# Designs tried in a protein design run: designed miniproteins, single chains, continued (4). Part 3

Each design is a single chain, and the fold is of that chain. pLDDT is the mean over its residues in the fold that is shown.

## One batch from the design tools (miniprotein)

Design m12076
Fold by ESMFold2-Fast:
Structure m12076 (fold): chain A 81 residues (1-81)
Amino acid sequence: MSEKEQLRLEGEILEALGRMALWVGDYETAVKLFSEAAKKYLEAGDKKGAARSLRLQGEALKKLGDFEKAEEAFKKAEELE
């Protein structure tokens, strides 16, 4: 496995864990996991994976009532696509 393949896989795992956290209502953990997933995807050169993770982070932030940070996450995701 190349370094980029390893980073993309780490992003996929973190995204999956974030989705689980979001589903069970652990929005604070979901925000952290999606943030880490986006970082791994960006390091791997996967802008689509990073944008998807940032949108999911924005959704989790909306659930926390942090609308300003949610808008920032959505804007960053849009800039990557």
Scores: mean pLDDT 88

Design m12077
Fold by ESMFold2-Fast:
Structure m12077 (fold): chain A 89 residues (1-89)
Amino acid sequence: MKEEAEELRKKGEEAFKNGDYETAISYYIKAARLYIEAGDFAGATKALRDLEEVYKKAPKELQEKARKGIDELTRLYHEAVRKAREAAA
């Protein structure tokens, strides 16, 4: 899962550099979700930050898709971090 998340994040970076915001959003959402599922919170934070950068530069029709992704992933991230902390306490 971690290697797959890293590959998806790199594909997102390439799409973003090429101005393909829709593809970048899709890859970053998938990468962040896989990082969260793998417990790789550092990777999840990087992918989520990349998704926020796409949101800032994307045309309005894609901003809603990016925002919904950010909102969902931020919730999943905080829930996963909370559960990890509860398991450690």
Scores: mean pLDDT 83

Design m12078
Fold by ESMFold2-Fast:
Structure m12078 (fold): chain A 87 residues (1-87)
Amino acid sequence: SSLSDYSAGSSITAGTAPGNPALKELPDGAEGVVENISIPEGSNLPVLDVKVDGKVYRIGLDITLKEKQTFEVGDRVKVVDGKLVKV
């Protein structure tokens, strides 16, 4: 009998949407943690809820972008050049 360890991690592979208003409010080098991932059904524009210094920011993503990273709840992230990157 093969026991398959099922890892119930949900993730999204996407880039940071250009002109993201939440990222314009955050300084370059700001660090946070992904609190939640919202994937609207039939949409290419998922949203990350990222907690930075006790505040939650809603950061729009775009799955069609060439530059993509896989984000998961609990991931450490950093703002670099107006983009959200996984640390």
Scores: mean pLDDT 74

Design m12079
Fold by ESMFold2-Fast:
Structure m12079 (fold): chain A 55 residues (1-55)
Amino acid sequence: PAAGEARAGEIGDRARQRVMEAIKLLKEGYSVEEAAKRTGIPVEAVKTLKEMMES
């Protein structure tokens, strides 16, 4: 696990972009597994995002 001591803005932006993309896919009706595959986010993390959207 790398510490975010350096300029991690680009890495952080990429992580945010993946989360936004997963949310967009879920809004479009894609499954958790489909969104995870397309964004590279673990299925468990995408499942959490879906639950947040449904709650």
Scores: mean pLDDT 72

Design m12080
Fold by ESMFold2-Fast:
Structure m12080 (fold): chain A 62 residues (1-62)
Amino acid sequence: MKLLAEAIEDYEAKKPEELSLKKGEKVLVLEVVDEYYVLAESLETGKKGLVPKDKLKLLEEL
């Protein structure tokens, strides 16, 4: 399942596997990893990484 989502605030990656986001940045959610994180791909940079779920707003299911 792919979801289009948007960062609701800036997030700075704290680990190499995490993705940094800016507020308003659009991402594709590729996978729900656990209770706290999703695997996402930035539509602006093309980079993939883990993002906290609470930093994303769901826009559309693809």
Scores: mean pLDDT 80

Design m12081
Fold by ESMFold2-Fast:
Structure m12081 (fold): chain A 57 residues (1-57)
Amino acid sequence: SLSLQEILRLIGEILRLIGEKFDVELKLKQGEISEEEAKKKIEELERRIKELLEQLK
């Protein structure tokens, strides 16, 4: 089982990755990146979030 400190660290990392996902979506909306590049970055971020969520179970 994870300690409270480890759980809080994982939650913090998940929130940071969610924030990065919103930043990618904002850059796409502003035309700073392509749809292909945004899709690739979002898929990678979602994969990492899923892996961290599995560690909380």
Scores: mean pLDDT 86

Design m12082
Fold by ESMFold2-Fast:
Structure m12082 (fold): chain A 56 residues (1-56)
Amino acid sequence: MAERALAAAREAGTAAAAGAAAHDLYKQGFMSREGARRAAGAPTAEEALAAAEEGL
């Protein structure tokens, strides 16, 4: 489930999509608070996705 959300965010190719996916995963309990925070603060889609994947 978490991997599918991140795959969809990667297809969208935006930092905003990656940050939103990380926040949703954090709310569902699949991601650490630190991971979600790093993803939301990342300046690029690549960095946001990497932070989200590390937070899982």
Scores: mean pLDDT 75

Design m12084
Fold by ESMFold2-Fast:
Structure m12084 (fold): chain A 74 residues (1-74)
Amino acid sequence: MSETEKRIIDTLLSNLPNALTASEIAKLLGLSQSTVSNALRRLEEKGIVEYIEGRGYDLASSSELMVKMADEIE
């Protein structure tokens, strides 16, 4: 998991229970929307985040938090 992907996950965790759009995440992290959108696509492909119609991106499930916690020593 890249440092950008980790920062996105941390941002989503800090804003629970709210889903965030790629634009909102980009603003919070000081990154371009393109960079965030590319990272979110990869996280969605891995099952870490999901797109919720009308709300944006959120963590796919509580199990993804456990996966993140296991991987934080990588």
Scores: mean pLDDT 73

Design m12085
Fold by ESMFold2-Fast:
Structure m12085 (fold): chain A 59 residues (1-59)
Amino acid sequence: EREEIQKKYEEKYKLYKEIMELLDELAKESEEKAVEVIREMVKKKSLEESLALAKEKLA
């Protein structure tokens, strides 16, 4: 259903926002690590995988 698809996009936008917040924190620690996460996003990895990678690099 189209309405259900819209809700999925809203959920992905929320994940994207969380990833961007983590990238901002990661860039303060190490810009190279932030670039690695961006490269994985460009490879069209899932947003969930990108979020996990950002959290791992920040730790």
Scores: mean pLDDT 71

Design m12086
Fold by ESMFold2-Fast:
Formats: structure tokens, sequence, C-alpha cells
Structure m12086 (fold): chain A 61 residues (1-61)
């Protein structure tokens, strides 16, 4: 749905910003930053299907 697409886009943007901050400010390697964010998303998003769609979009970016 359009609401799900907007929600995914917002979460992806926030996640990419966090990955960038972890890399640039905290010196975390990209692979580790991705793993941390993926773990966080799976724990915080109640819908597992939505979580996996967000993770796929982050990996495609």
Amino acid sequence: SAADEAKIAAIVAAALALIDQLQSQDGVPRERALALVEQLLRKTIPDPALAERVIAAIRAA
C-alpha cells in the first residue's frame, strides 16, 4: 500500500543516516554497521515481512 511504501521509505532513510553516522563519526566498518542496524530493525519492527522489506531496501541502496 502507499502507506506501507511511505513507512518503508522513512525507515530506510533513517537507517541509512544511522549507518552513515556509525561509519563517519564512530569509525564502525560498513558491514558491522549494517549488521547492527539489521538486528535493531528486526527487534523494533513488529511485522517481520515489513522488517525484511526495509532491510532489502537498505542493502539495495
Scores: mean pLDDT 83

Design m12087
Fold by ESMFold2-Fast:
Structure m12087 (fold): chain A 78 residues (1-78)
Amino acid sequence: MKEKAEEYIKLGDEYERKAQEAEKSGNFDLAAEYYRKSAEHYEKAALYFKQAGDFENALKAWERASEYRRKAEYYKAK
């Protein structure tokens, strides 16, 4: 369970980096897509951390997912 959560954090981090690169290059459609993918992975990480009883890391992952959901919607509207 915890190993799955950490795997999803790593995937979320990778998509976050790609989203930030797209954002810097002015490719807002791509930034929106990568922020959405990042949020999806952090949401999965939060669920696995919660199943493992790691509520602190579950909350942090969920907060990051919520932030990147908002960024994805923002750039999708551009």
Scores: mean pLDDT 86

Design m12088
Fold by ESMFold2-Fast:
Structure m12088 (fold): chain A 75 residues (1-75)
Amino acid sequence: MLEAAELRMKGLGYFQSGRYREAAELFKEAAEIYIEQGDYESAALDYKQAGIAYKFGGDEEKAKEYYEKAKELEK
């Protein structure tokens, strides 16, 4: 299995290539692993990245969903 940091870097690469939906999925997976590790700060950042990627991909509803998930992890 890829580590959360590796998934995040792969997501950034897909985002830079305009592959926004695949980028969002990788950021989401990285965030979920960070949550399992108790690293809510890193998870919140990666959920924000997923939201940005969904927005650029034209999915405003999912963008809002992941922004709210990030906000819930920020204390």
Scores: mean pLDDT 84

Design m12089
Fold by ESMFold2-Fast:
Structure m12089 (fold): chain A 63 residues (1-63)
Amino acid sequence: SELLEKALNSGNPEIQELAEEVLRLEREAVRAIAADHDWERAEALKKEIEEKLKEIEKLLKEE
């Protein structure tokens, strides 16, 4: 994601931590689908990812 790449290269530790959290949640969502076939959990993780991406976008806009 272009947004995540920008966040990781922002030089802001708060934004970088949020981007790292999103990457972790994305890996968990992939495991939920591929390993557990748990689409409900994957959907919940997707919503959490979307919320954190909105927070990152807001913080980057304030730069």
Scores: mean pLDDT 81

Design m12091
Fold by ESMFold2-Fast:
Structure m12091 (fold): chain A 57 residues (1-57)
Amino acid sequence: ILKTGKKGKPTVGIKYREEDGKIIVIEGELDTKEALETLKLSGAEYIELNEKAAKEL
């Protein structure tokens, strides 16, 4: 599911939570490469990204 877009200028890292094997990005930017690494490290099945990152997939 795509998010409407980024809120502003916080780009220092990402803030996320996991729920039922899904990573939900709360704040920050998560590019495709970063998303894949986060997925592997956390053991989650999939990631819910903002619209910008999701379009790269």
Scores: mean pLDDT 51

Design m12092
Fold by ESMFold2-Fast:
Structure m12092 (fold): chain A 58 residues (1-58)
Amino acid sequence: STPEEIERRHEEGLRRLPEAARITAEYFKERGLPEPDVEKVERDGARGLEARREELLA
């Protein structure tokens, strides 16, 4: 992939991260599981996206 494509996917991933965390929280609520820390879910997701970006750009 080109560096431009990698950066675009990274930005798209970050942009979608709050929605993904919300869906995760709703999933846990529907199953009667303890409410996840949404901020932690977003932070961990952002960390994963950054690691993936660094790997692909190396």
Scores: mean pLDDT 78

Design m12093
Fold by ESMFold2-Fast:
Structure m12093 (fold): chain A 60 residues (1-60)
Amino acid sequence: SPEEAKKALKEAEPLFNEAQELYQQAVQNKDNPEKRAELLKKADELLEKGLDKVLEALAK
């Protein structure tokens, strides 16, 4: 439903914003490949969690 999808998107918004911030931090960590990999992994996990919320709401 459009209302449930909108609600899920609002709930996912902070997760997407945090993921974007972590991606930006990963780009800034040019001299630390270990930290860069950690930040990218965390960002991907948050993005996946946010997408799952939206996709689940769209399936209803």
Scores: mean pLDDT 83

Design m12094
Fold by ESMFold2-Fast:
Structure m12094 (fold): chain A 60 residues (1-60)
Amino acid sequence: SDLEKAQALFRQGAALLKAGDRVGGYELYAEGHKLLGNDFGYAQARQKAAEAREARRAAE
């Protein structure tokens, strides 16, 4: 089901965030929210992924 797929994406995203991969973690979180039709969660996760990409570019 979409719920089970989203839960798997949220678990994998959380693991990536713990490992320091903020871009990958928030991208998976966004995909999970997209599967559930959660527009707010999707937008928030996309924003956090964009901020993480910008921070990574600034550090290089």
Scores: mean pLDDT 86

Design m12095
Fold by ESMFold2-Fast:
Structure m12095 (fold): chain A 83 residues (1-83)
Amino acid sequence: EKETGMSKDTVKKMFVAVRDYVGRNNAGQGATDQVGQSSGLSSTTANEIFGAMFENKVVLDQAELDKMKTVQDVIDYIEAKAK
């Protein structure tokens, strides 16, 4: 509903918070659910975070989200790209 189109500084903090939240949520059970439903992260929000962090170089498309079968996969992908 609300957009994350604030300052890039806020987006960076939100990225760290989302990563931590997603990691925690997937620590027990929920690895079978895709990102966005179990982690509370939508494709729109994910794209805004990636767009701001990587200057639209790394964008999560519908096809990319479909590849991410679990929340764990999203965390690993983000960490690898955020190096």
Scores: mean pLDDT 47

Design m12096
Fold by ESMFold2-Fast:
Structure m12096 (fold): chain A 68 residues (1-68)
Amino acid sequence: GEEKRRKVLELARELVAAAKAGDLEKAKKYLEELKKIIDDETREIVLIAAQQLKRAGKDELAKELEEA
């Protein structure tokens, strides 16, 4: 639902921000939280975040998010 979509968007935003800041420990924590709640309805948000991670040079993190 809408509430779940907002939560996924917030976690994806925090993941990308942490990754760009070089805080890989924090980024991995948000990635694990995302893995627990993402589904087909939120896949688009996840793919956008993965593209942002690739642009930041975090290819491994992006791949793990895309495969989640």
Scores: mean pLDDT 84

Design m12097
Fold by ESMFold2-Fast:
Structure m12097 (fold): chain A 84 residues (1-84)
Amino acid sequence: MAEELLAQARAALAAGRYEEAIRLAQKALQLDPDNEEADALLLEGMRARLAARGLEVPKTKQGIVASYTGLRIREIGDEIDEEL
């Protein structure tokens, strides 16, 4: 069940570990795609990550996911450049 993952995601979010909270919420959604709490935790983690980068946080679910995905793609690109 996703309950333990949700508890860990909430703890990670409270500790400022937004990436970990997002990862745990994604795992919970993989187990139960209709879980509203997992979806809410995922979006909250994404919002917090965007806000921490000084980016504007979209008000729609699709906007938040798209903005976070774009940020993650940019971060991966930066990591590759730094490792070269």
Scores: mean pLDDT 74

Design m12098
Fold by ESMFold2-Fast:
Structure m12098 (fold): chain A 70 residues (1-70)
Amino acid sequence: SMELRQQGLDAYLAGDYESAAEHFRKALEIEPSAGIQANLALALHELGRDEEAERYREEAERLGGFVEIR
């Protein structure tokens, strides 16, 4: 839902990347979206889960999202 996306974004902005990733995973389970996959990839990258982050980044790009992870 949109609420889960917002909760994930709020957690990410607060630096709580674990909570952000959980909210984004729940949102993605309800609604597959390039934007949600991109946000999940960013949260996973901040957690050091680089392989998982790259998977979601590639999926987001395939669905029309644009993501650059450094």
Scores: mean pLDDT 78

Design m12100
Fold by ESMFold2-Fast:
Structure m12100 (fold): chain A 96 residues (1-96)
Amino acid sequence: NADILVGVADIYRAIGNLSLKKGDYEGAIKDYEKAIELATQAGDREAVAEMYTDLGEAYLKAGKYDEAIKYFRKALELDPSNERARKLLEEAEQKK
């Protein structure tokens, strides 16, 4: 149940991270969205915050600044102490 959902979410996140490193931003976005869905169903708020940060970074690298800002804000709503989300939000707002 929740443990299985977290495990599968982590696999989608890992695949998304590999896609992001290869410059496949569309693939990364899809995998991060699936990871977020599963982690949200599992109730893992900390994982969801990190995954929103990953999704925002994929949008930022794709040049989709409005979407990047949206997801970094969602990450910070769940975890206001997320330094990576805060830094990437500032970068996205500066590039817009």
Scores: mean pLDDT 88

Design m12101
Fold by ESMFold2-Fast:
Structure m12101 (fold): chain A 63 residues (1-63)
Amino acid sequence: MSPELEEGQRYGTLAVIYAGQGDEETAKEYMEKAVEAYLAAGDEETAERIREGYERALKEAGL
């Protein structure tokens, strides 16, 4: 995988984990980094899915 795709996958996973734990500030930071990494790799579809996963995790956490 390219470094940007590896970064995006790592940050995206962390964003969802922290959002599920109720840490909105940390989750948002990782979500933004994941989106930037996927956009840099030209993968707009995965960047959008990362945003959707983050929003879903926040709603499940009651945020």
Scores: mean pLDDT 80

Design m12102
Fold by ESMFold2-Fast:
Structure m12102 (fold): chain A 95 residues (1-95)
Amino acid sequence: MVKITITALARSKEATKQAIKELLKYADEVEVEIQGKKYVFTKETTDAQIDEAVKNLKPGDKVTFTIYTDEKNVKKVIAAVRLYLDVEKIEIEKV
C-alpha cells in the first residue's frame, strides 16, 4: 500500500467533483482539503455531499488530495487528478 498526497489548483467546481469521483474508484476513502476544511469521501458519498464541499471553490484555489491505495493504482490516481486539476506537487510514501 502507498499514501499519495497531491496538491493541485482547481479549474472548476465540476472538474474538482469529477476528480473526487474518479479517485473513489481506486480507494475506499479520499481525504480532500479545500479552503482549510478537511472532507472525507467514501464510496457511499452522494453527489450532493461533494457539491456541498466544492460550493465555494474558485478557479486557482488549492485542493489537497490524500489517498491510500495499492501501488498498481498510483498512475491511475495521478492521471485522474491531472485530467481535472492543475497538479503542483505529488508525494508518495510506502505504508
Scores: mean pLDDT 88

Design m12104
Fold by ESMFold2-Fast:
Structure m12104 (fold): chain A 72 residues (1-72)
Amino acid sequence: ATPEQIDEDITVALTIIELAVSKNLPLEEQVETVKRLAEKYKDNPGALKAILDFAKERNLPEEVIEEIEKLL
């Protein structure tokens, strides 16, 4: 992917997560969304960092944070 496409994908991922949080989705669904995005972008450290920062800000379970950190 080009740098522009990677940046766009990160923006989309953050938008999806933001919308999920905005709708007060159950914690389980937020965790699944974060895990799926981390797996999808596991080869993109920038995207993983953005996802990790979000997970920490939202105080998601430690297991989820550790899973994302292992991909970095």
Scores: mean pLDDT 70

Design m12105
Fold by ESMFold2-Fast:
Structure m12105 (fold): chain A 65 residues (1-65)
Amino acid sequence: SALEEQLRQLARLRAERLAAEKAKEATGVKPEKITVEQTGPRTFVATAEAAGKKFEAVVTAPELP
């Protein structure tokens, strides 16, 4: 479904943004590296690296009825 693909893409972008925000809040610096991995059918894990530390955000796309 095109809608399911859009929801997954939005979840991926949200995970990336949340990881970057966590890194910036914790270190005060812009992340030097951000990676996003799909760990489940609708679940994305983003990892932001800043000041030698890693910050993760997990986002799951909504389930359609």
Scores: mean pLDDT 84

Design m12106
Fold by ESMFold2-Fast:
Structure m12106 (fold): chain A 95 residues (1-95)
Amino acid sequence: KKEVLEKMAKELAEWVSRIPGVASVEIEFVSDDEVVLTITLAPGTSDEDFGAILLAVVIHTMGLAEDYEKETGLKVEVDIEASPDRRTIRVTIKV
């Protein structure tokens, strides 16, 4: 459901934006059943801090997806990719 995807994306973006070391979060709806969040890290973020932020994003996103699956009965697919330069984390959510 588009409304579920919009709520999930907004909730995740708000949470991620509060993480120290995150510079910005961009939300792109590529279709009614797919959204992409682009998380940009602050300049000078260490490899260790990048790893910690990535792990936190993975854990929180997977938990959020499970909660929405239970609430809606929809299957939620999540793909999380880190850029080679460790400046960007891309989260793709599909229902």
Scores: mean pLDDT 85

Design m12107
Fold by ESMFold2-Fast:
Structure m12107 (fold): chain A 63 residues (1-63)
Amino acid sequence: MATVADGVLSGEAPAGTTTYIIAEDGQIVAKLPAGPFSVKVAEGTYRVVSVDANGRVVAQETV
C-alpha cells in the first residue's frame, strides 16, 4: 500500500514489477524497481501503478 506523509510518497513494489508514480496531469514522476520505495513529491494526487515484466498491471492505487 502506498502512503503520502510530509511530501514523501512511500510504499512497497511487488517482486518482479516496475512501479510508476504518475501525477494528476499524466506525467511520470518516478519509475521505481521492485521493493520498498520513498519518493519526495509535490502536493497533489498521484496514481501508483505496478507493472510486471509482461506489461500486466498487478497493483494500482491513487494517493
Scores: mean pLDDT 80

Design m12109
Fold by ESMFold2-Fast:
Structure m12109 (fold): chain A 59 residues (1-59)
Amino acid sequence: GATYVATVDFAPTAATELALKKGETVTVEEIVDADWVRATNVATGATGLVPATALAPAA
């Protein structure tokens, strides 16, 4: 999938959501809707939903 970086810290409020720290790299696995993507945190290996607005392209 495409590589993105977290622009903000994100604390999960549901079991399906992925915890992120600002500056962490994620691989986007699936675009669920306009607001949410399924991503894998490269540092932790965890997969979950994250707000699309919390991510920016790594390029």
Scores: mean pLDDT 79

Design m12110
Fold by ESMFold2-Fast:
Structure m12110 (fold): chain A 84 residues (1-84)
Amino acid sequence: SEKLKKEIEEIEKKIKELELEIEIKEGIIGILRGLKRLAEKKGDEETVEELEEKIEELEEEIEKLKEEIEELKKKLEELKKKLE
């Protein structure tokens, strides 16, 4: 059952890496939202549109990462049941 324990550790590590990637992307979205607000105040519609597009792309990437984490968590639960 050493192989099963190692597989569990690898999946847990992958989940943590993906969770950190989500946190980083959420931080970037926060910065971009601040920049968008400044551009809106200046009437810079071109910059507002560019920032909206970048925010939307990051939100889509976060959603995909969340789905990947859910699938990995399901796999992790199944593997943990095999250890019990």
Scores: mean pLDDT 89

Design m12111
Fold by ESMFold2-Fast:
Structure m12111 (fold): chain A 76 residues (1-76)
Amino acid sequence: HHHHMERLERGIRAVKEIEKENIDALQKRTDEEVARLKAAGATPEEIQAVRDRGQQAIDLTKEHAEKEIEALRAEA
């Protein structure tokens, strides 16, 4: 009983920690790319395209983590 719940909770926590690390890395990369583009005199449209791509990657990361957590809960 307790061991099963502890394993599930630990698994969910690990998924959430990896999700956070991946999102933080994606946000940092997007911010660095945007800063570089601004310094190079890029257009607002070019900057927005980089932000949109970064947001899509973050959204996909969140969806993947949620599906993984649901799969862990379904096996519980």
Scores: mean pLDDT 86

Design m12112
Fold by ESMFold2-Fast:
Structure m12112 (fold): chain A 79 residues (1-79)
Amino acid sequence: MKVRITIHARTREVAERAVEEMRRYAERLGLRIEGRVHGNVAELVLEVDSVETLTAIGIQAVAIGLETGAESVKIEILE
């Protein structure tokens, strides 16, 4: 299952940090993640093999969004 996570941060620097933190978390779960920053928007694309892994990644994305004061966090399933 392919998933896109979009974090709309307050600044470009915060968006870059969100990508770094999500990449580190995904790596601990053995997942490959592609991260991009466009303006103050962090876009992350990854493949997950289970609902449990998707839930863990989703919770982490929301947690980073809350901790950084992000304007929005969006999770999309790309199938």
Scores: mean pLDDT 83

Design m12113
Fold by ESMFold2-Fast:
Structure m12113 (fold): chain A 60 residues (1-60)
Amino acid sequence: KSSDELQEEIEEKWETYSPEELKKLVDELIEAEKKEDNLSDEEVEGQRKAAELVIKEKEE
């Protein structure tokens, strides 16, 4: 899937998917964005950490 498709899937599934399923989709999105050179390494790390924090808050 493209990064755009993965981002749309995450947005649609954010409320319905478990934190574990959302984390998997976010990891796939980050990998796709890295392959497409859409984000710098620093932006990728920042986005990953922000998503991890939000997912942790959701699972609490």
Scores: mean pLDDT 70

